# Ledger of designs, part 107: designed miniproteins, single chains, continued (5)

Each design is a single chain, and the fold is of that chain. pLDDT is the mean over its residues in the fold that is shown.

## One batch from the design tools (miniprotein)

Design m19941
Fold by ESMFold2-Fast:
Structure m19941 (fold): chain A 55 residues (1-55)
Amino acid sequence: MVEEVVEEGTRRLLAAKNSDEAMEALKETIERLKELGLSEEEAVELLSEGLTRRS
């Protein structure tokens, strides 16, 4: 489900020690959301909201 992908992506982003790790987690999460039929913009917005709610 979309929510599960967002939650997993935000966990990986928050656990990233370096910018490189964070960028990889972000790219992978966006790709997974796009596989589910979301646009790039929708994926980014959902991930940002997930980060805000998680943080």
Scores: mean pLDDT 77

Design m19942
Fold by ESMFold2-Fast:
Structure m19942 (fold): chain A 68 residues (1-68)
Amino acid sequence: GRAEAERLLREALELYEQGRYEEAAELVKKAGDLVGAPAAGLAIAHEIRRKRMTAEQLRRGLEALLSQ
């Protein structure tokens, strides 16, 4: 559910700040599926793998995903 997705996205942000990009991307994909936005989750996961976002940019993207 949404609470599980929110937990996964918080963990993903922490993993991203630790440089654990593939683990962060996997949690974001799963969270996207849980909130009914799989395409948006995949898009953010792809950007995580590109390693070009700041943590703040990622946080904003994750907040937007939860607003679906």
Scores: mean pLDDT 84

Design m19943
Fold by ESMFold2-Fast:
Structure m19943 (fold): chain A 100 residues (1-100)
Amino acid sequence: KAEELLKKGQEYFDKGDYETAVKYYEEAIRIEENAQAYLNLGLAYMKLGDYEKAFEYFQKAVDLGYTLAAPYLIEAARKLGKKAPVSLDQFLEALRLAAS
């Protein structure tokens, strides 16, 4: 059920329809909380220029242990003129995971 909504969200994201992608990702998260879905939702909000929402969703992904979201959280914080609430260890772990 949630997987079908995530798949639809990804299809719309890949087409550049970020507003529709957000709708499907939000519905998926309401059914089942998923750290990767939070990352994808944050990425969609970055594309829409909604940096406050992007920041919130990247933070949720990091809080759930999905450290691959840490570099994106830093970028969203930068767009807002805020200091990113991520440790050096979280950032380095994200780089390690991206390299593997």
Scores: mean pLDDT 80

Design m19944
Fold by ESMFold2-Fast:
Structure m19944 (fold): chain A 65 residues (1-65)
Amino acid sequence: MKFEVGDVVQAVEDVELEGEPRYVIKKGGYAQVVEVLDDKTVRVRAFGSGAIGLADAEKLEKVEM
């Protein structure tokens, strides 16, 4: 698994969150992983808006500090 709960991730392209309300993390935007469902799907919380939804893990990259 590429990500763990609590990881900070950055969108490598625009990422549509599957949730209510629907939200798009723009390329370069940051989010935190709140749940890992499988190798392709994670639930994230967007840093700016606080929106929570399912995201395509292939469109996210872990931020290394």
Scores: mean pLDDT 79

Design m19945
Fold by ESMFold2-Fast:
Structure m19945 (fold): chain A 99 residues (1-99)
Amino acid sequence: SPRDRILALLAEAEALLEANRDLIPPELYERLRAELAALRAAVDAGDLAAAQAELDRARELVGEILVLAAREGNAELQAAAFRLLALLTEIEAELDALL
């Protein structure tokens, strides 16, 4: 089921974010964590428009992490941010399957 796959991908994204918490500024970490929680709530409610909007915001925040990683030369954070983008891309494909 696309919904079950989205929830599994969100759990992976949340776990990856937590594993890299010490590499991410607290404000940016909390904002991304909140957007992933809002995305999960929208998916659970069947609100696909809200889910897409929260996914777009999460993608923007991961973009901010990529800029930070590049500025700091932090290869570990850069790898984590690319993996987060890959997970968000997989979530978007599953959301499209629900439309």
Scores: mean pLDDT 89

Design m19946
Fold by ESMFold2-Fast:
Structure m19946 (fold): chain A 61 residues (1-61)
Amino acid sequence: SSAALVEELIAYLEELKKTADPEAKAALDTIIGILRQAQAEGIPVSREAVESVRAKAEEIV
C-alpha cells in the first residue's frame, strides 16, 4: 500500500542477500526485481503482501 513499506522490504531483502547462499540470492533477486517493477509501474502492494513476502524470504535464507 505505502511506498515506504515496499522500500523497507526491499532494503531488508538486500540485507538478507548479503549472507545468503547462491540459490537464496537468486530467489531474493527475483523478488526484489518484481517489487521494484511494481513500484515503477505504480502497482499497489498491500501490507499483507509485504508481510507475506518478508516471511517467505526468511524461509529461504
Scores: mean pLDDT 83

Design m19947
Fold by ESMFold2-Fast:
Structure m19947 (fold): chain A 80 residues (1-80)
Amino acid sequence: SEKEGAKAVVKALMQIIALSAELLVMEKRKEFDEELVEELKKQVEEAIKEAEKYASKEEVEYIRKKYEELLKEIEKLKKK
């Protein structure tokens, strides 16, 4: 249903927000926690996989684009 699709999208976006918040804390503290980043990436990927079952193609593409932006931020933070 559209409602279940929306719920899956919100869950995936919440995981993306959680990863983004942890990256902000890491940047401010100048401390990169690789184990935490890998665990949070796994949680985002699992949430995206769930969204693919219930959400529209457009919604999944939007979520994937947001995750790709965070992956670029992770690469930049690793090089600092």
Scores: mean pLDDT 84

Design m19948
Fold by ESMFold2-Fast:
Order: C-alpha cells, then structure tokens, then sequence
Structure m19948 (fold): chain A 80 residues (1-80)
C-alpha cells in the first residue's frame, strides 16, 4: 500500500492527476483503512477544484484516524 501512496504523490507533484488517482485507488484497495491515502486523495481532489469530493475523502481519513492533524486542517481550509 505505501509504495502506491508514494507513486501517487510523485504523479500528483508532476501534475499527472489521472495517474495519481489510480495509485491512491490502489493504495486504498490494498488497505481500506489507510487514512493517509484518503488524506492525499483529498488534497489531490481539492487541487482539481472537486471540493465536495475532497471533503468526503478528508472526512473518511478522520473517521479512520481521528488524530490526523493534516486531514483536520485541510478539511477546515476546504470548508472555509
């Protein structure tokens, strides 16, 4: 799961959003409780302007890991 998360982050950094989405999806398929993968997915969706979907991803990350400060801060920014 971690390998796919890292590949997704690399693709997102290069602006290759379709590839990043595929890798984040693979990370979640291998570990449905991978809160960090949902956080990174939320960041990608927010960058694309898909704010409703980004909110859902961050809320899922917080459901899985309530102490995830990054997901909480990013959720607050998207809702502002």
Amino acid sequence: AEEYLEKGKEAAAKGDYPTALVYYGKAIELDPNYAEAYTELGKLLAERGWLEEAIAAYEKALELDPNNEEARKNLEKVKA
Scores: mean pLDDT 81

Design m19949
Fold by ESMFold2-Fast:
Structure m19949 (fold): chain A 88 residues (1-88)
Amino acid sequence: MEAKKYNEEGEKLYSQAKYDEAIEYYEKALELDPEYAKAYNNLGKVYFEQMKFDEAIEYYEKALELDPEYEEARANLEAVRRIKEVLF
């Protein structure tokens, strides 16, 4: 499969709350395309759903490092930082 197809399969699994399987598909996408910013953003979203905020921050930061204009990743990073500040 191409990186995009692995990422799309991961997104389907994410929508079904199959987070561990979604992670495996996003990791496969990154094995084929290590600069695939969208897959890093999607990994951040999975870790956020699992309340693993530090891991979510790391993946959103990687997405923005690869694509500084990635507005969804920036918004997600700002949201998780705000939640971590309020809860911890």
Scores: mean pLDDT 87

Design m19950
Fold by ESMFold2-Fast:
Structure m19950 (fold): chain A 64 residues (1-64)
Amino acid sequence: AAVLTDEQAEAVANALKEAGISGERATRLLLQMVRDGLLSPEAAVRIAEALKKAGIEVDVEKVR
């Protein structure tokens, strides 16, 4: 299993930002991906933190 790096999380966050995703929608998508087994909770938190750093108001606490 590949560990998601901070650089990879930032790349995903930038792609979502370019797609025009809102913080609420990003939070819901990350939670759904974790529930569906597509994303680990740790990877979801890293992407959420990278999104917040990029200026998207993701609820990181809800993704934990």
Scores: mean pLDDT 78

Design m19951
Fold by ESMFold2-Fast:
Structure m19951 (fold): chain A 117 residues (1-117)
Amino acid sequence: PAPAMTEEEKRIAAAKTPQEILDLLESFIEKTKDPRKAIRYLAFAFQKMKELLAKEGKELTDEEVQRFLDIVRKLIDKATPEEAERIGRLAVQMFRDLGHDEAAAELERYLEEKLAK
């Protein structure tokens, strides 16, 4: 059977502001402890954020970008190297798709430094 949306995904889908999406994402990632669910929540939050910003003709504020970047960095820090690469590459693409190339480049550097051992 096709996987049903989780209650967490439904709550992200119902969010009305970038701040609400970030609040939910941070809470769900911290609570889940499962990297696969965390990646899924991150991807879902990205799609919802992109939709919301496009609808309003707005971009993320510097504060929202920094908060998103902090969430991703914390997730990378808790992940295995393979999971960190998947999370990092997804997040880099997300920032680029949202027009935040500087945040994407900063995250790529963080990921490379984390994996270069």
Scores: mean pLDDT 79

Design m19952
Fold by ESMFold2-Fast:
Structure m19952 (fold): chain A 85 residues (1-85)
Amino acid sequence: SAAVREALEAALAAALEALAAGDVEAAKAAAAELARLALEHAKDLAKGIAAALLAIAAQIELDRGDVERAKALLEAALAVALEGL
């Protein structure tokens, strides 16, 4: 639905805004929300799982201090999540 698409896009936007502000914990929380929404709303479960794993990988990269890799993984997570709707 449009509401689910908007929620997924809002979760990515929240993660990117948190990273721009230097708030890694808020970015990780938003990435976790993106993963949750991807799993909950996936009609294609394999794509929902793949999106969630990409969002988890982004959180790991944030713990390593690689913000640019985390951003790329979060954008990939959204793209795969939207394919799974």
Scores: mean pLDDT 90

Design m19953
Fold by ESMFold2-Fast:
Structure m19953 (fold): chain A 58 residues (1-58)
Amino acid sequence: LAKKALEALEEILKKKEISDKELEEIANRLEVSVELVKEMAKNPEGVKKEIEKALEEE
């Protein structure tokens, strides 16, 4: 899960401005929640820290 979330975050950061439809496509392709991907677009730094902590706590 956390690794796929990192991939989604990287795609969002690469595009900078991204539509809700593109966010939904990324979420579906990487099997990540749409809510998480939308949060990544609004607060990429905060979500990145949460993903990194989740990876460290496994």
Scores: mean pLDDT 75

Design m19954
Fold by ESMFold2-Fast:
Structure m19954 (fold): chain A 80 residues (1-80)
Amino acid sequence: MREELERLLRELERALAAGDLLRAEELFIRALELAEPEDRERLLRLGRELVRAAVRAEGLEDKLPQALERLEGLLKQRFP
């Protein structure tokens, strides 16, 4: 349902802005389950924000390029 996806994406953006990474991750996973190919670029943008915030919080910034590559690969597998 499109309205549910839009709600999840708005809540995800709010969670990212608040620095609530656990909630952001949960919302991102749920959005991925409902997303269609048209939403791929929006999910990639939000997923990159989440990955950057997570690696920064864990002090793993040296792993950022590798984490972003895995995110890109995940989205390519989900939306071939």
Scores: mean pLDDT 81

Design m19955
Fold by ESMFold2-Fast:
Structure m19955 (fold): chain A 80 residues (1-80)
Amino acid sequence: SPIRERIRELIDKILAAKSYKEIKQAMAELGDEVARYKAPKEILDVVVEGARKIMEAKSFDEVKQAARETAEKLREVLEK
């Protein structure tokens, strides 16, 4: 599925990100792709919750943790 491959690419970008800007940009791209392709509710819920945690984060360590947790949850959903 093209959407599954695109989400996997964005997961890899999130995990490889080295800065706050790169994490936020990758998460924004992920949100746009998920909305555009009308992804299943399970994927939407993970992306929405991940974006919320990243936006509410008060330190770069919290942003990195939220981004990694989001990437891992997305990987789990895609393997179902």
Scores: mean pLDDT 79

Design m19956
Fold by ESMFold2-Fast:
Structure m19956 (fold): chain A 80 residues (1-80)
Amino acid sequence: MVEVLTDADGKEIRLSQETLELLREAEELFQKAIEAMKKGDKEAFEKELEKLEEIAEEIGKTSPAIAEQIRALIEALKKA
């Protein structure tokens, strides 16, 4: 019940099934936030960022470093 990812150095990282599913949801929300930003839909953009913060909190319970990376991306999108 663990998924395997490869890091930047080619090392395998084992993640729980739950964490991997949360990461997939985060990726979809980032795509939606980028689309909303490109369309100038601030309401949709803020809504997707709020959902991303919730997912980052859940991931942070098991993987704080990954949650920090997600939050850094949220801040980058807010400034773009």
Scores: mean pLDDT 73

Design m19957
Fold by ESMFold2-Fast:
Structure m19957 (fold): chain A 69 residues (1-69)
Amino acid sequence: SEKEFEELKKEIEELIEKLGDTPVGKVARHEFEELLEEAEKLIEEGKIEEAIKMLQRFKDGLVKALESL
């Protein structure tokens, strides 16, 4: 659902804020912006479940990055 997508987006933004002004945080911010453009195109095509999975995978990667710091 659109609500699930927006909640994942907020969670990812919070994780990026925790990474802060670090090089990893700056790269994550840029990658997230590119990912959102791709996800928006998927939603326009009616593929919202694929967009949600894409955000979930990115979130999982950010959690692992934070655990490695």
Scores: mean pLDDT 82

Design m19958
Fold by ESMFold2-Fast:
Structure m19958 (fold): chain A 97 residues (1-97)
Amino acid sequence: MVDRRASVIARTAAALLAVGQLVEQELFGKKTISPEEAERLLKEAFAAPDDEEGIRRIVRLIHKLETGKEPSDEEIDAEVERLKAFVEEQLARPLPP
């Protein structure tokens, strides 16, 4: 039960982070990539055949928004695993009141 839910939550969290970066880029004018390129990458992430590929595509978008550079596949895979591990850790925490 944990792996699939953790992946879905990680994908949602990554998507929210990407939206936050897009909003910051638009408001503060530090555009590392064009809005059209960001929209294309976001659409590709939503078109992903599974949650793992979706997370990978969102991580790529975030990296490009932050640095303007293409991440390596190894960098993407490492960040995806970090994000999944973080989500699994959060899900294992006792719910506060």
Scores: mean pLDDT 69

Design m19960
Fold by ESMFold2-Fast:
Structure m19960 (fold): chain A 86 residues (1-86)
Amino acid sequence: MELTPEQLAVLRAIYELGGFATEKEIAEKLGVSQATVRRILDELEKRGLVERFVNEKGEVVYRLTPEGSRQIEAERRAELDAARAA
């Protein structure tokens, strides 16, 4: 599956936040609007890379699926290998 740079950035942000994140946390981490993050999260959910749930505070939280975690781990390994080779 081909990930856009925007989709990869959002997956990476969720991964770095421990695999769970709200739209606000992702937006703040990436320096983009919550509306932009929500659009990208909707795309990722349709691809099965994140799942949506509501926490005890009534906040919508997104988690990495096993597929999403595998995708971002592969990208991080490629980045680390490239840095090591340079």
Scores: mean pLDDT 78

Design m19961
Fold by ESMFold2-Fast:
Structure m19961 (fold): chain A 76 residues (1-76)
Amino acid sequence: MGKELKEKSLKILKEMKERSKEAEKNKDSKEIAREIGRALREIGDLWEEELKRIQEIEKEKGIPPMELLREIAEEA
């Protein structure tokens, strides 16, 4: 399982990408940095709340947290 963790993480990253797209078009580096910071904080908070699911994914699937994050980021 961990479907909800992956779906929520993907949503955060996709929203960051969409918001950053408009800011990048406007050359607003401050807004881009702000959106990245926001996404990283939201992911951190989510992963802390979902710690048991992250541990279950590592135990059952052999996917360490850093590899899981990389796979989600690549899919976003």
Scores: mean pLDDT 77

Design m19962
Fold by ESMFold2-Fast:
Parts: structure tokens; sequence; C-alpha cells
Structure m19962 (fold): chain A 95 residues (1-95)
């Protein structure tokens, strides 16, 4: 893959990341610790040099938000997080 192709995948992955985070924030208050971890994962995705790094950061976000959704008894957010994870894997396969 070219650097330009990786950048396009990264931009699309960040869009999925930001949409999932925005949905979580609309549904529940996120703790400062959870917010800090989300910000760390977003920076990891922004600085990713490979498809594997992009998918790893995305998978960590999905796991984090599934945990938050379960604590707040929000099964719809669990399904939204799983769907975001599937979209990230699909992006990696199209690369």
Amino acid sequence: MTEEEIQKLKDEALKIFDELVAEAERRMPLSPETRARIDELREKMKNAKSITDIVSAGAELVSLLIGEAQRHNDPELVELAREAGRKLVELAKKA
C-alpha cells in the first residue's frame, strides 16, 4: 500500500471512531478516565503507520465502549460498538 492509501484508510477509520465516541457521549456521561483513554486511542490511530495499528486502536476503542455500555445497561450502544468494529475490519480487508 502507498502512504496515500494508508492515509485514506486512517481518515475513514477516524470518522468511524469519532462517530462511535459521539454516540456514546450522547447516551451516557463518560468518566474523565474513559475520556482520557479515548483521547489516547485516537492519537494512536492518527499516528498509525500500518493497517494493523489502525485496527488495533479501533478494537481497543470498541472493547472500551462495550464495557461502558454494559455498565450503563445500554444494549443498543453494545451493538453500535460491534458494528463499528465490523466496519473497521471491512476497511482493513479492502486495503
Scores: mean pLDDT 84

Design m19963
Fold by ESMFold2-Fast:
Structure m19963 (fold): chain A 71 residues (1-71)
Amino acid sequence: SAAEEEKRKQRSEAANKMAKELQEAFNLVKQGRDLIKAGDTEKGNELIERGRELAKKASQELAAKMAEIDA
């Protein structure tokens, strides 16, 4: 049905958004670790924390969106 097709589209879009945000989170953590290796511990730790927060938010947003789609 059209409703099921729309739900599939919304699930796919939510999953794709999470994938992009997780990739960005991984890049931030990698950059942060590289900065720590270069001796910039303060900025490195800031980027790692930003990456962790982004990953947590992406996971929570996906879970909430999936619950809304299934309601």
Scores: mean pLDDT 86

Design m19964
Fold by ESMFold2-Fast:
Structure m19964 (fold): chain A 60 residues (1-60)
Amino acid sequence: LEELLREHLETSARVVALAVKLVVAKKEGDEEEVARAQAELDRLTAREEELARRIAELLA
């Protein structure tokens, strides 16, 4: 459980970092970086949801 909570917090921090990177890439007009950052953000967001569900299941 504690390992899942740590991973969830770390994933949330990475989501924030990628969101900032995405905004910067959009302002710079780097379409390739925007696509890459968006894809990675989508993947991490899905992982964050999975971890939250797993934590809830263990606490049920």
Scores: mean pLDDT 80

Design m19965
Fold by ESMFold2-Fast:
Structure m19965 (fold): chain A 65 residues (1-65)
Amino acid sequence: ALGLTPEQRAAVQQAAIAAANAALAAGASLEEAGLAGRRAFIAQARKLGAPQAAIDALEAALAAE
């Protein structure tokens, strides 16, 4: 669990969607857009104070892609 409020979870989700859409609009592949979205998700979750263990798990999942 990210330990975030519903409002903070919505903010994290919006940041991920916005980053993915911006990458697609710039001509990125679906794979590149997916990576951009995941990076934005992790960055926003970290800014909102998600536990380090949760951040580490998300970064490990991203590295496996």
Scores: mean pLDDT 79

Design m19967
Fold by ESMFold2-Fast:
Structure m19967 (fold): chain A 67 residues (1-67)
Amino acid sequence: ADEDVEKAREALRQGNAEEAIKYAEKSLEKDPRNPEAHRILAEAYGMLGDTEKAQEHVRRAAEAEAA
């Protein structure tokens, strides 16, 4: 279980996109190809209206899952 991914997901449930980004990025520091962390970043950036970053992380999640 990735504690940082779980914290990021909880932050998303609370509507706290900034905290979700913080914890998802910590997860990526340990595993840069974690597709779940990239999915959380895509959702969090979407909540902030950062469509470009949201789309980039959707792509990164798909690439990580394909490998």
Scores: mean pLDDT 83

Design m19968
Fold by ESMFold2-Fast:
Structure m19968 (fold): chain A 84 residues (1-84)
Amino acid sequence: LEAQVAELRERIAADPDDAEAWFELGLALLGLGRFDEAREAFRRAIDLDPDDEDILLFLRNRAESFEEYRPIFTPLYEYALEKR
């Protein structure tokens, strides 16, 4: 995961508008328990591609499946809907 985070940050440095790289960074950071950083990465992915239905579905599914993650994923899902 740390190596994946480093690779994704390098991709983002080369192309900061790569919404997919920001989303994958959020997933890797979530796996590391870095929740604040994961939230910022997901928010950036949403800002870059608010109409990405895969991101919306992921955020909704995680908010519904994990009670502990609901405070993170529910606001992100609502933010994504507001950007549409």
Scores: mean pLDDT 75

Design m19969
Fold by ESMFold2-Fast:
Structure m19969 (fold): chain A 56 residues (1-56)
Amino acid sequence: GDAAGRAAAEAGARAAAERGGDQSTSGNHLWSMGAAAGGSPAAAQAAGREAADRVG
């Protein structure tokens, strides 16, 4: 996608990780894995979809 799409997906991934942190412990684990996988197309795609859902 466009650079804007990549940036939106990345921002969405961070927002999703924060939102998913219902429990600090569980959220921390998910965040660590997400950060380690940084740049994963699958994760970016999922985050982008979530971000797109928000704008609707």
Scores: mean pLDDT 52

Design m19970
Fold by ESMFold2-Fast:
Structure m19970 (fold): chain A 60 residues (1-60)
Amino acid sequence: MKKPLYVVDADGTLRKGEVPADASREEIVAAAEALSGGRVVRLQEVELLGEPAVVALVAA
């Protein structure tokens, strides 16, 4: 099963991806950096409408 990954750039641009539900922190960081081209500075696991999700903030 997969969970959504939301990547927010320093300029406020939102990108959406997905990672395996059991993905490690390292795998999530790699996916977010591949999606944005930036460096992950903060990672937060959240719950949206009862479903697990991850939000990553990246530096430009």
Scores: mean pLDDT 80

Design m19971
Fold by ESMFold2-Fast:
Structure m19971 (fold): chain A 97 residues (1-97)
Amino acid sequence: SMEEQERVYREAYERARERLRELAERIGARRAVAVGITAAEIIAIASTLEPPEEARRLLAEAVGMLEAAADLAEEHGDEELAREARERAERIRRELE
């Protein structure tokens, strides 16, 4: 359902936001954002191996993670990396519509 998809997205966003912020303190914001983008793309690829219901859940998680990575990049002044992460999120979001 759309409500479940929104919940999965929100939970993934909040979890990624916390984890990427903590990671940024250890390895720097740019590297933390790169980890977030890479992890989200792996989740999106993994969705191709799953039934439609599970695939939609994984894609919603990937969108949440990419939006968290974009926000972290923007907070640290990397507008180009933030834009890249948001463009990837919009690509995946279109598959959910």
Scores: mean pLDDT 88

Design m19972
Fold by ESMFold2-Fast:
Structure m19972 (fold): chain A 61 residues (1-61)
Amino acid sequence: MLSKGDALRVLMKLEGLSGDEVLRMILRDGVSVDELVERAKELAKERGLSEEEVKEIAASV
């Protein structure tokens, strides 16, 4: 299972978001970290990524 930090890094990589953009979504737009984690999981599933590939993506950010 991905940590919340790893899931956010996967979201950043797959959507091309910066850390500042993710912080803006949380602080300005009121998006919860849990919603972003679920978006990352759904996006990884839609792209057919394995757990190993997801971990490699998280480590590459």
Scores: mean pLDDT 77

Design m19973
Fold by ESMFold2-Fast:
Structure m19973 (fold): chain A 62 residues (1-62)
Amino acid sequence: IEMSEKEKKVAEEIKKVLEKNSKPSMEDLEKIAKELGVSVSFVREAYMKLQALEYQEKLRKL
């Protein structure tokens, strides 16, 4: 799964939210979108890519 530099920056912000909460809220995603100057849909796509990457890492431990 390939991520652009901007998607990686978004993923870092999402990871910070996930450290405090198990799931990011819509408000969390909107805040990240505003701070980084991207659309909420862009943040959602980055989040889905991040989840897929984490899922693949879990499978590799088996």
Scores: mean pLDDT 76

Design m19974
Fold by ESMFold2-Fast:
Structure m19974 (fold): chain A 67 residues (1-67)
Amino acid sequence: MDKLKEEAEELEKKGEEAEKQGKFEEAARLYFQAASLYDEAGDYDKAQEAAQKGHEARRRAEEQRRS
């Protein structure tokens, strides 16, 4: 069935864990990978959610570079 959605969900969980550890650049990469897999699976709502989380994580990573 939807192995792409299952893989995307796993990547999203890994992104959440990376965020909890303050690893925002890693979290962003994981969220964008999840968004790509959701898009491939045709789940555009989840793809948008994951992409938004990725953009937020990248913004936080950029702020860490300025510190």
Scores: mean pLDDT 83

Design m19975
Fold by ESMFold2-Fast:
Formats: C-alpha cells, sequence, structure tokens
Structure m19975 (fold): chain A 73 residues (1-73)
C-alpha cells in the first residue's frame, strides 16, 4: 500500500496524473481506508479535469469525494 502511494506521488510530481490514479487505486485495493491514497486520487482527478473539459464536472466531483474521504479518515 505505502509503496503504491509513493509511486502515485512520484507520478503526480512528474506530471502524469493518469499514472498516479492507477497507483493510488492499487493502494486502495490493498487498504481501502488509506487517507494518503484518497488525497492523492483527489489531486490526480483535479489534474486530469484541467486537461479534459468534457469530463471536468465528473472528475471534479470524484476529486471532492476522495478529498472528503481522506478528511474523514
Amino acid sequence: ADEEVARGVRALKQGKPEEAVRHFERALELDPNNAAAHFGLGLAYRKIAEKNPDKREELEKKAREHFQKALDL
């Protein structure tokens, strides 16, 4: 779980938010209550939304849901 969170954070720093989503999703597959993975998914979905106007509202909603989950943990 922690290794996948670290990989997701590196992907975000490299400007690869789609790759980051895959790593954070793997972290949540191992630990569904990983607050860092939920926070990372929120950041990744926001970055993807910035580049995809047609899906911005859906992706921003997903980002907010993951940020809220991270705060509640």
Scores: mean pLDDT 83

Design m19976
Fold by ESMFold2-Fast:
Structure m19976 (fold): chain A 65 residues (1-65)
Amino acid sequence: KEEAIKKLSEAGKLLKEGASPEEVAKALRDAGVPEETVKEAKEAVEKGDYERAEKLIKQALHETL
């Protein structure tokens, strides 16, 4: 659980720094986020919809804690 929280926080930071869609997706997958959500977050980053990607990350964090 603690490792998942750390990886989710890293994904959020990567998003703010303009990291690639694949880097964000990898961080989410390593954190144990469902594949469906990882796919949606990756597509959001690809389209530049960072608000939606951030919401998905927050939702994954809420499920973990």
Scores: mean pLDDT 77

Design m19977
Fold by ESMFold2-Fast:
Structure m19977 (fold): chain A 75 residues (1-75)
Amino acid sequence: MESAEELVKKAEELEKKGDYEGAIKHYEEAIKKLEESVRRARELAERTGDWSLYREAQEELEKVKKKLEEAKKKK
């Protein structure tokens, strides 16, 4: 339904409102979607030899994981 990007955006909005519990839930959901994107990007990279999308997916996943850790510290 919602993209990982939309979930991150909603989490950021919840953080601005002080709803860190809601933000954490949305970041966790975004991470699950990004983990799936990483798996699919790896499958594509194995077929094409082009690892660029896999690297981009991994970078996005790590970025959102850091946001989740920051939100957990602010609770």
Scores: mean pLDDT 82

